# Designs tried in a protein design run: designed miniproteins, single chains. Part 44

Each design is a single chain, and the fold is of that chain. pLDDT is the mean over its residues in the fold that is shown.

## One batch from the design tools (miniprotein)

Design m1510
Fold by ESMFold2-Fast:
Structure m1510 (fold): chain A 90 residues (1-90)
Amino acid sequence: PLQELQDALLEVAKEFEGKLPEEAIRRAVSVAYLFGRFLLENNIPFTEETAERIRRLVEKAALQAGMDPELAREFAEAIVDKLKELFEKL
């Protein structure tokens, strides 16, 4: 489960490589990983409400790391969509 979470987030990071600052990607991915890990380790369902919370946290982390608002939103959406796919598979 945790390896699949890490792999999924790294795939999204790779898609945005060269488009966004590496530090911003690392910070946002870290937030997404910590939240996703918490859900997996505690068997918490990935609900629409949970998806919105993760999206806001990832977007905020990206913005604080200096990412453009439009790109921060796009990146957060990509992360959330990938997590939805992962949790549906699990």
Scores: mean pLDDT 80

Design m1511
Fold by ESMFold2-Fast:
Structure m1511 (fold): chain A 73 residues (1-73)
Amino acid sequence: MTLEEALELLERESKKALEYLAKLKPEELEEVIKEALKAGLLTEEEAKAIKTAEDLVKVLVKKALEAIEKGLK
């Protein structure tokens, strides 16, 4: 997988995730955040900072981009 391919996949998946998560009730969004925290995708501080589905997607996208950048080194 090239960086360009990874970015295209990330854009597609982030759009789908945002559309799906934006339809969730606040209680359902909290469950998703808890599962992401259990899976090690979020730190405790990041989980506390997330208030909306958009915030969650932004944090996950940022972490994915950081992982890709480290992989290019």
Scores: mean pLDDT 73

Design m1512
Fold by ESMFold2-Fast:
Structure m1512 (fold): chain A 72 residues (1-72)
Amino acid sequence: MIKRLTLTVPATPEGAAQILAQLEAAGLKVSPELKAQIAQAVQAAQAAGIPALTVTAYVEGDEVVGATVQPA
């Protein structure tokens, strides 16, 4: 069963770190590739002047299998 976890964070490096900390606190495994994808999305949003992002993580078992990022 795929679960969804939705988090709203500022479009800053601290916001990217907050997403990863929340996923780890939930006991979830995040691949290095997905960590890089989240960091890049936050950086791109910051460069575009977007102040906050809503990140939806898709979880299968104990692993984050994908994420979508949208302006908050």
Scores: mean pLDDT 79

Design m1513
Fold by ESMFold2-Fast:
Structure m1513 (fold): chain A 56 residues (1-56)
Amino acid sequence: STAELANYLMQKFKVSQGTANSLVKFYLQQKPGALSLPQEQIKKDLEKLYLALYGD
């Protein structure tokens, strides 16, 4: 599941696999249990996190 989330970020934002994996790991550290959320919500959270960290 984390690999699929990383692939989603790579395709949507054209980031490296390393950047995508780091974002997913950081997100999961901030929100323990987030993997139990619907996948569409996880994707939205990851997009917001990406924009907050790299969209400034």
Scores: mean pLDDT 79

Design m1514
Fold by ESMFold2-Fast:
Structure m1514 (fold): chain A 84 residues (1-84)
Amino acid sequence: MMEVYKEIVKAIQELIKLAGDNAVDVLSKYLDVPGYYKRSAARALVNAAKKNDPEEVKRVLDTFSLDPKKVLESVKEAIEEVKK
């Protein structure tokens, strides 16, 4: 039941390794939230991943009404941008 949130944590941890301090800015562009929430949502997700906390990832997604499968896709798109 928590597998998708663990996958999101792992994907964000990969993004942090590739983008470093830019991880929040890169991820924020791909999140399906209104523009004024993009940085806040991305920062909360990056902080949860740094703590290795899939339950906190779930809480953040519930707070911003984000679909976990779509967020996993968004993180993968952010990783692809950084690899180019």
Scores: mean pLDDT 86

Design m1515
Fold by ESMFold2-Fast:
Structure m1515 (fold): chain A 68 residues (1-68)
Amino acid sequence: SLKSELSKLISQYIGSAMAGDVETSEKLVDKIAEILEQLGVPKSEVDKIKKEMIETARRMAEAVRELD
């Protein structure tokens, strides 16, 4: 189901973001956005969610980089 796929993608996004992998996180956010649109979330709201998730992944990557 789309909801099951969304849950798996969100789990993968959290893992890649925590690992500081911005490139993989951005690709996963694109896939999450596609599923949200298929579930009927308005494109304007999906675009806002996508932007916030990408910004969060970038902030996490910077934090991880400072620990190394």
Scores: mean pLDDT 85

Design m1516
Fold by ESMFold2-Fast:
Structure m1516 (fold): chain A 99 residues (1-99)
Amino acid sequence: SVATAEVSAVAPEPGEFTVRGISSSPDATLTVEQLNEGKVELLEVRRRQLPDGSSEIEAKVRALEPGAGIRGTATATNSTVTVEIFRDGKLVAKTSATA
């Protein structure tokens, strides 16, 4: 079965978000989408496989205007997946799902 975790955040002003997907499964995915009419740009996506087979995917996204929002969706098979959103190094949103 597939676990799907989804989290959203809105920027009070232009700036960068970091969206992170974490799972003990090696097949984790992370998708970052524009949440509303406010424009966002995907700057970077980095995937890291840990020695124990766990996955970590980090996306950097820039909000171009106040009120711009992002949605992070992470999936993993037969595992727990966690999605976190950071702004200015501070955790602003987090959720987890298990399958």
Scores: mean pLDDT 84

Design m1517
Fold by ESMFold2-Fast:
Structure m1517 (fold): chain A 93 residues (1-93)
Amino acid sequence: EKEFLEKVKKRLDEILEKRANTSDQAERDKLIKEEEELVKEIEKNNLSKELLIELARHLLERLAELVAEKQGAPVELLEPAKEEILAEFEKSL
């Protein structure tokens, strides 16, 4: 599970980075499909609650970084929203 989680994190980082830096709709559509395939792999592997929370935290941290970078804003401004989303996700499991 942990080895799979690390591979998923790396693939998510690559997909999110490419999406943040692409202006081409065809490239964006391709990246969306790659994200959908990754979600199916996650579902198939039946990750534990703890690993799902870790994955969600990683995803939110990476998204916050990319949004902050693109907007030229401090990532710290996104911390409250990130923590709220994580708390709700954990509660839903």
Scores: mean pLDDT 74

Design m1518
Fold by ESMFold2-Fast:
Structure m1518 (fold): chain A 94 residues (1-94)
Amino acid sequence: SAALDAARAAYLEAGNKLNDAIDSGDEAAIIAAIKALTAAFRALVAAGASRDTLEVAVRGAQGLVERLKKEGASPAVIAAAEALLAEARAALAA
């Protein structure tokens, strides 16, 4: 559907912006980008994303948490990423 295609494009763009924010090292930008990715993920779920898409999103969020921990990100950044992972897991379990 057009709505699902738009939600998928927005989710990918939010993911790209998060990578840019992480590369910048700006904590406030990283937290804002994770929140934007979480909002885009919620829209993707609302648009009817498949179980396979949700499984990819869970793996992506797991990888994000592990990357941020390995890079020594602040507790606030890690908490934002863990909140996204929890929402992705909840959506997959529903």
Scores: mean pLDDT 90

Design m1519
Fold by ESMFold2-Fast:
Structure m1519 (fold): chain A 67 residues (1-67)
Amino acid sequence: PSRVIVTLRPDATDAEKAALKAQLEALGATVLGEGPTSLVVDVPAGVDLFPLFRTDPVIRAVTPVEE
């Protein structure tokens, strides 16, 4: 398990954020918090979010929380 900050594009719409949260939850991740341009996400062991990060244009960066 790891925690990441998903940084979103500043022009991301509410609908795009909702779709991204739904996709993350469908893959087994938990959204712990939401900022104006960011999501704090808990990723369980064995869950691969790379395909979503590669295909979703709303995602600008993914940064691990605590090294």
Scores: mean pLDDT 76

Design m1520
Fold by ESMFold2-Fast:
Structure m1520 (fold): chain A 84 residues (1-84)
Amino acid sequence: SAAERRAVLQRATELMSRLAKLMAEAVRKYPNDAEVQKLVQEGWALMKRLAEAMRTASVAELRAVIDEAEAELARLEERFKEIE
């Protein structure tokens, strides 16, 4: 339904915002750290996958991509804490 699609798009938008904040913070604090550079590269790849899924995927496919992306973001957040 349109309501289900709107809810899933909202989740994707919130996830992209969290990812963008993580990448910005990591670069701000450790601009020359090789592990941060890898994290930001992986973050941009995830951002591109989310953006593409938001445009092309069904509600069910987008939900699955968001669940996978949420797990990937959690791993990126954990790796950033290890750098801190």
Scores: mean pLDDT 86

Design m1521
Fold by ESMFold2-Fast:
Structure m1521 (fold): chain A 88 residues (1-88)
Amino acid sequence: SVEELLEKGKELIEKGKELLKSPDLKKKVEGEILIAKGEALIEIPKRLKELRAKGIVLGEQFYIEQFGEAEKKIEEIEKKGKKELEES
């Protein structure tokens, strides 16, 4: 649901902020990755609420596409973060 995505995104951001407080550089990088993932997840429910407010009717295919795009963004963030951790 939209509310579940919003809560999950907030949880990831909070976990990321806690990791940023660590003196361990690796944990700081992991924290930045979690914040980026959380922000990506929050973007979907925000867009859906804005579209509903404009009276736009959304079909099932639209939801599938939006979730697919979020998954791609999360995968790209993870891949980039993993590379930074391996090169650091």
Scores: mean pLDDT 72

Design m1522
Fold by ESMFold2-Fast:
Structure m1522 (fold): chain A 97 residues (1-97)
Amino acid sequence: AIESLEKIIKRLEELAERAEETDPELAEELREVAEEVRELKEALENNDLEKIKEALKRLAELAERAAELAERAGDEESAELARELADNAKSALEVME
């Protein structure tokens, strides 16, 4: 799980770098998603349930916005990853209730 989050962070950073020239707003949103995944990783490493829930809520919201921006920009790779992250974050929150 934690190793998967590291790969996701790196992929989001790569996608943000590619988007920087064509859609700076999308690039910024993807970087915010990457930062939230990093916060989730830290919360998981510390087994901090409250911080995990907070990070998942923020991740779901940010990833959903990133997906919408990516869809408008025609960036299918960013849209797919962001949508998957939003759905997974929402699913994880539901299981924790």
Scores: mean pLDDT 85

Design m1523
Fold by ESMFold2-Fast:
Structure m1523 (fold): chain A 67 residues (1-67)
Amino acid sequence: GLKTFSGTATRDVTLPGTPPLTIKKGERVTVTVDTNNPDTVTVTTSSGQTTTISGEEADKLAGYLDT
């Protein structure tokens, strides 16, 4: 299944994903994890930009989000 959470960036964050994506402080993001493939995480910004990052990178991103 899909597991999702959303948050607001507390700082500018550059994700080393595919493609690389810079999130600005104050931007809302949605993180989607497929529980059948948890090492492939999709991040979507409120502006419609998207990137794919690893689970480790998603854990780091969660530390920068006000969820």
Scores: mean pLDDT 79

Design m1524
Fold by ESMFold2-Fast:
Structure m1524 (fold): chain A 69 residues (1-69)
Amino acid sequence: NQAVRLFQQYDTDGNGTLSRAEAIAALQSLGLSRAQATAIFRQFDVNGNGVLSRQEFFAAYARARQIAA
């Protein structure tokens, strides 16, 4: 539920993906450093296309919560 709300908050153009900047900002809002957020983004940007899909973001969110714990 929180992951969905965070995704919607940072998906400012409503295209169903987060840009690198949007995704990093969303992950940092969970208490991660820029370096941690960037590492998670790179790990879950499986296609290397520079954006996170909704599914990729949910996986990244779960990982971010483990680190931010």
Scores: mean pLDDT 78

Design m1525
Fold by ESMFold2-Fast:
Structure m1525 (fold): chain A 75 residues (1-75)
Amino acid sequence: MAQQVIDLALELADRAREAGKDEAAERMRAAAQRVRDGGSVAEAATEIVWAAFESGDDELLEEAVRGLAAISNAA
């Protein structure tokens, strides 16, 4: 659901910034904004996972994957 993906992206962006992964944080915030603007939820989910993966932070990647799985299971 769009709002849950937005909320997850913003939470993960804050976590990424706290970890010093500023590029990943900005990509996650941009993904959230695209969903707010009526963009694809699936494309945003892909971008969130890819941003976490490219950050090199395994914990951030695990949180992204688990968060998206939880949203899918709650639908």
Scores: mean pLDDT 83

Design m1526
Fold by ESMFold2-Fast:
Structure m1526 (fold): chain A 59 residues (1-59)
Amino acid sequence: SKEIEETKEKLKELAKIRGISFEELVEEIKSMSEEEKEALAELLGVSLATLNATLKSLE
């Protein structure tokens, strides 16, 4: 979906800013608590449900 694609692009940008690979960032996020994921989703301007759906689309 558009929201998932936009979230992937935001995550790719965040990975570049942090100087890590997209795959490394995704693994880091998968290890986060749901509370930490919600904080990240808010930072990205997306819902937790959209962030979780984006992560699931990468499995």
Scores: mean pLDDT 84

Design m1527
Fold by ESMFold2-Fast:
Structure m1527 (fold): chain A 57 residues (1-57)
Amino acid sequence: MAELERSFAALRDALNAATPEQAPLVDELVKRIADAYVNDGPEATTAAARELVEALA
């Protein structure tokens, strides 16, 4: 749970720092996070959030 909260904080910071050119990538990765949350649970959601943060770094 603490890792999920930290991942979402990092995700929010990464989204705030994202450039307009990254918008299509952000949209696709956000869809993956939403899908993981609904279907696969907290561990998959945390992994998807980390993938987005890494992609935007």
Scores: mean pLDDT 73

Design m1528
Fold by ESMFold2-Fast:
Structure m1528 (fold): chain A 80 residues (1-80)
Amino acid sequence: DKEVEEAIEALDELAEKLPEAKEGLAKVKAAVAATASNIAAAEAARKVAEEVREKFSEDKEVQEAADLALKAVDAAVEAA
């Protein structure tokens, strides 16, 4: 819902600022969006977000966006 939309918007903005992370961020965005429509996708979404977080461990903005995505996934699971 709103948290999922907010996470997707933040991921899109970050992808514009960090072209090198664009592919990873796009995968996180797709996984978060899938969780909003299919609760069974939540585990896959968490995995993708964690992978991006590990790959860009020194990038504070990527870490914050991945944390926001994980929070949105958890909220979507709770709302289902």
Scores: mean pLDDT 72

Design m1529
Fold by ESMFold2-Fast:
Structure m1529 (fold): chain A 72 residues (1-72)
Amino acid sequence: GTAMIALLLRAIGVLFDARLQGDKETERRAEELIRRLMEMLKNYSGPLSTKETPEQKRIREELLRLEEELRK
């Protein structure tokens, strides 16, 4: 899969964990990231097996931050 698909699966995991914990703010942020990733995937015209782009790195860093907040 592409880096975007991996990030989408992680974002879905964060959404699920946030919903289970009742963390409405993290749930909202995860939904926002899923929306952005879905838009990127819909408009993707490059190779499927590509190196992480700067925008994908930014999303990954945001996801890591949300994952850390959920583990507190």
Scores: mean pLDDT 75

Design m1530
Fold by ESMFold2-Fast:
Structure m1530 (fold): chain A 88 residues (1-88)
Amino acid sequence: EIEKLLEEARKLIPELAAATKAVRPSLDEEKVLKEMLEALERAEKILENSNEEEKKKMQLTAELLLEAYRLAEFPEEIIERIEELAKK
């Protein structure tokens, strides 16, 4: 279930990024994105007690999110946060 939760989050980010780029970004959009990132961080903390393979999947997920956020021209603070997650 946790792994499926991460996959669902991966799908939501690109769709949200496309929607955000189609219209002017707003504070509401940023709040939604931060909430999604926070959900992924919670999932990561659950998996960090798992094996290295699970941790690597989290890093790959963060890298994919980074691409989506860059495509949508999200605020630099959000992009940097995802970059840090992808590195570790």
Scores: mean pLDDT 62

Design m1531
Fold by ESMFold2-Fast:
Structure m1531 (fold): chain A 92 residues (1-92)
Amino acid sequence: MEEEEALNNLADMLMSVMDKDKDGKISKEEFIKYEKYKLKSRYPDWSDEEIEEKAEEIYKEADKDNDGYISKEELIEYVRKELEELRKEVEE
């Protein structure tokens, strides 16, 4: 179900957690830190190196304009992809 309002709200919440400066952007460092935490929780058997490589891969896909920051629009797309992957994991 495509819930753009829900995706926007989730992105705003995520922005609030990662964007400590409230400039409307998430730095690469903040995004990678969050992603590593999430991946380690999901895949506890992975090495720190595998977690870091995957986090950087996801960042590269999210930072479409290569400006070194994640915009709110890029974050909404990131959340959309994450929800799609989670649905695939629970759907046969």
Scores: mean pLDDT 73

Design m1532
Fold by ESMFold2-Fast:
Structure m1532 (fold): chain A 70 residues (1-70)
Amino acid sequence: MVKYSDEEKKIRAENLAKELEYVKKHGSKELQEEWAEEAKKILKEEFGIEVPEGASLDEIIALIQKFVAS
């Protein structure tokens, strides 16, 4: 069941992308990998977006940006 409005989903997606970009620039490699795994889970459960297996943090950010632009 959809918990969030389209407006709320867009705001949440934009915030997620911002956090991932911050982690990419300032986080350790291990932190980047942890955030990538967490983001994949969030995208699947909250947004219905399936992330390809082995997707990098950059690819995940690109998928979020594409969703927000749609």
Scores: mean pLDDT 77

Design m1533
Fold by ESMFold2-Fast:
Structure m1533 (fold): chain A 65 residues (1-65)
Amino acid sequence: MIKQESLDAAVDEVYASTRLSIDPKDKEALELLKESVKRLGEAGEISKESEEEAVKKIEEELKKL
């Protein structure tokens, strides 16, 4: 279940940390990053909500390329 917190803040934190390690123009890197984020969510490194939002953000960046 979800926590009573701002998902926007959580997503920004996860997305910013993730994006800093890749070139946002690199479609290949973004695609691999998406899979890595999913695995981090499965491993419990990030919450399910943060994982889903981070994946959506990465997919939006992929659509822009």
Scores: mean pLDDT 64

Design m1534
Fold by ESMFold2-Fast:
Structure m1534 (fold): chain A 62 residues (1-62)
Amino acid sequence: LSEAQKMAARTVANRLRQVASQVSDPKVKQALLDAAEKLLNAKNEQEFNEAFQEASRALSQI
């Protein structure tokens, strides 16, 4: 992953965690936290893109 992609992953993951702290539904909260973790653990472009899509889907549940 490029430094720009790593920075983007950290930025999005931090936002997902902030949103998760405001969510009362434990399933939605867990989905947001799982997406944040996958973004931070992405090692290649495929994993990054998959994690980003999961983050978008988790956010759409709010």
Scores: mean pLDDT 79

Design m1535
Fold by ESMFold2-Fast:
Structure m1535 (fold): chain A 90 residues (1-90)
Amino acid sequence: VKELLEKIKSEDLNERLKAVDEASKLEDVEERLKVLKEATKSKHEEVRAAAAYKLGVSEDKELQKLAKEIAEKSKYEKARKAAKAGLEEN
């Protein structure tokens, strides 16, 4: 978890996006939520959008709940669209 939280802050875009993908595959739901939630707060737009989408496509109700909150309340347009797209895939 700590290593993924550090990777989402990387200056390398590919490393940040890989960390979001790896986080979405964590078996522990609480760790997955923790890393993806932090990624939605990233200064990097592509990281926020990727994380929001992964929350939406998740089969877990807690991750879907956060995706719905992002879709409705996020100040970041691309994150809102990504969360909505992910939720529609479910």
Scores: mean pLDDT 82

Design m1536
Fold by ESMFold2-Fast:
Structure m1536 (fold): chain A 90 residues (1-90)
Amino acid sequence: MEVLLNVVVRLRPDASDEQQRKLAKELEEAARSTPGTLSVNTVVDAASRVVGISALFESEEAAKQAEENIRKVAEENPYVESVRITKTPL
């Protein structure tokens, strides 16, 4: 069963555009490098300090591995204020 993963990461107001872009790239790579990833789309909203990722996975196991990888990247970044991840089975 395919799974859609929606990730919303909010950065602190003092995070720079460069820091936001760097985080976006690291989060996208965490998703794309997960075995079983079918597609990844990344959106950066500079005005709201938000990075969004929408990714499709071939299985629940692949989506779970990607979630763990994404959370690790976000937790290691001092500018991350909040992380919200939603998994939707298809």
Scores: mean pLDDT 86

Design m1537
Fold by ESMFold2-Fast:
Structure m1537 (fold): chain A 81 residues (1-81)
Amino acid sequence: MIPNDLEEARRAFEDAKGALEKAIEYAKQGKINMAASYSTAAGVLYTAAILYAQDDPEFVEEARKAYKEGVKKIDEIIKKN
């Protein structure tokens, strides 16, 4: 099992947020394949963040909410265009 490391969790979470921002940017440009690739990368990074911070329920909840909101926004942009 991955050891609990809150610093690594925060780093993975920030990397996940960056990947989601890129996915949103590409979705707005109509670059659906690039948006999907960055969205997938964000999912992997959010999973890593949750595993590193598994004993911090507040951080885990925050990370999950951020990921769900980001994915919803990407879907809404893709459906609009």
Scores: mean pLDDT 79

Design m1538
Fold by ESMFold2-Fast:
Structure m1538 (fold): chain A 77 residues (1-77)
Amino acid sequence: SELREQANEAFKKSGITVEELEVELEDGKLKKFYMKLKIETKTEEEKERAEKVIEKLREYLKKNNLGELEAELSLVE
């Protein structure tokens, strides 16, 4: 999808790959969201910070019944 390609271009240098992205809008408002991310981190601390951000975003989406976020986090040397 165009939105997924644009997100990947934006995040390519940050070690973030958007594997799947589905967005449904109604009257300019977000109705449904699904994103699958692959995140490469260089330190354990960066991985922990990424996990916390992802967790908060998942909670927000779930609480508002907006969608789902899946993330695969890896530590690279």
Scores: mean pLDDT 73

Design m1539
Fold by ESMFold2-Fast:
Structure m1539 (fold): chain A 74 residues (1-74)
Amino acid sequence: MSKEEIEAEHKAYGALAPVLKEGIEGKKSLEEMLKALEEQKQKLLSQAKSEVERQAIERVYQQAVEALKAYYEE
């Protein structure tokens, strides 16, 4: 993975991880958290300057959605 991909993933993690933490701590529903993640993803995509950044955002978003679904299956 390139340095650009790594930096883009770290930026996406920094933006999406707080949404997961705040939602779980606030006892938000799965639907509310999925909506919040989608809104944050759209914001990140609007700020992305390259295809590499967009792909990194999409990958981190998918990981966040999978983690969220796994949490709510417990």
Scores: mean pLDDT 78

Design m1540
Fold by ESMFold2-Fast:
Structure m1540 (fold): chain A 84 residues (1-84)
Amino acid sequence: GKPPGVDPSTLLPLFQGFVKQLKNASEQEKLELLQGFVEFVKGVGPEAVEPAEKAGVVPVLEEIKKTGSPELQKAAELALSELK
């Protein structure tokens, strides 16, 4: 009873948009974006991993994990765990 899978070619532009939003967001908006990303990736499943990596999501999450607040670091770590 999960949602249907999505085409990887559709996921790449979505994750590129996510990276762009994340880089321009406030701290609170980044936290909300990271939470939404985790829920979205869980819904899509393994098909989300390669498009997210190609969109540059992993380097951005690693940067937030190094430079963000403790709350942002925790959220980025959780998001990274969904892509492993």
Scores: mean pLDDT 79

Design m1541
Fold by ESMFold2-Fast:
Structure m1541 (fold): chain A 64 residues (1-64)
Amino acid sequence: GDAARQAFQDKLQEQYDAALKKAEQDPANAAQYKKEAESYKRLLDAANINPVEYGQLHKLEEEV
């Protein structure tokens, strides 16, 4: 239901924020944490759009 989707998105947001914080706290591994945060951000963006729009984002990821 909608509550379950919201909870899932909230968890992704928390993981995104946590990954960015870890990048700031551990500069030696910052690049890895930033890539992890980028992955969570893309999942969040996809979760907030229609499946059709998600398909377009997937194509853009293959072209960059």
Scores: mean pLDDT 69

Design m1542
Fold by ESMFold2-Fast:
Structure m1542 (fold): chain A 91 residues (1-91)
Amino acid sequence: REREILARALLRALERVAELAEKKGLPKAAKAARAAKEIVERSYETGEPLSNAPQELKDTMAAAEPELEKLKEEIDEIVKEEVERAHREAE
């Protein structure tokens, strides 16, 4: 099930991004990753689309943009690793 694979990968990736941001002293990026993880968990549990993310999350992501941009390469690698891992586990 693609939804389960992607949800698992995204939850793991967001946790790793939050931990990385905390280690690097980027509190806005850490807050954004934690907030995004809560929304992904809720979407997975309730079946609500991720596109229905609340305005508060969008505002949090916008405020975190400069810090997230500093982490972009690391975030891209984390997401790639977790997506590949989740697909391997599903096979």
Scores: mean pLDDT 77

Design m1543
Fold by ESMFold2-Fast:
Structure m1543 (fold): chain A 69 residues (1-69)
Amino acid sequence: KDQLRTLFLKGVSAVQQGDVAGLKKYADQAKSLYPQIQDILDQAVAAAEQGDSDTAIQYLSQALGQGLS
């Protein structure tokens, strides 16, 4: 639970810095621990790759909510 929050904060920071590689790394770690959020994390990464930081952060927020449920 707390590890997912830590990965979420690192992912948001990576998106804000334009660090797509860092976001992918943190997303892969989160998917390994919480396979149920894989699809949402893939959408967050895709949005970040397109330069849509707001949409990427929105998907990361959804992933955190779903993973904590």
Scores: mean pLDDT 83

Design m1544
Fold by ESMFold2-Fast:
Structure m1544 (fold): chain A 90 residues (1-90)
Amino acid sequence: FAAAAKAAFEALVAEAKATYLALTKALVDIGGTPPQDVLDKLAEAKALSLPLQLIEKGRATGDQALIDAGQALRDAMFAAFAAELAAKAA
């Protein structure tokens, strides 16, 4: 159960990061005003991918505080995800 929840969370975060990068690139390439549905999806993907972005930026800049913040946020998000999944299984 715990291993399945962790795998599902990791897949969700990876998909969110890919979606955020793809939508950000598409918005830059188009240069227009995106529809609200696209903006909402971008905001959701950004929020889910934020821990990985903080960790990657911290590693790139040598900022340990950013790495620590990203790891703490990832742990908190996983705890919330696991609790949500357990509630739905009950």
Scores: mean pLDDT 76

Design m1545
Fold by ESMFold2-Fast:
Structure m1545 (fold): chain A 92 residues (1-92)
Amino acid sequence: IEEIIKIINEAIEKVKKAKTTDELAKIVLDSAKKMIKIAEKNGDEETKLLIGVSEGIQLIVIWVGKKTDDPEGARELILKDLENLKKEIEEL
């Protein structure tokens, strides 16, 4: 859990600095990949599912942001999703 929370905190800081939807996509994909590997190593199917759902939501947000030329709106929604994911994992 602590390793996953650290990755989420690092992703939040990177997302705060991101200016484009392409940068957001790289951060989301890289962080999710790292978290999923940790969950798989620990046999934690619940955490893996939460990460997968969060990643899917974030990617949809990025796609909408790219289509509407709204990287700032996408960034705000991704930050909210990452904060919610962090709370959900801490409550497990």
Scores: mean pLDDT 83

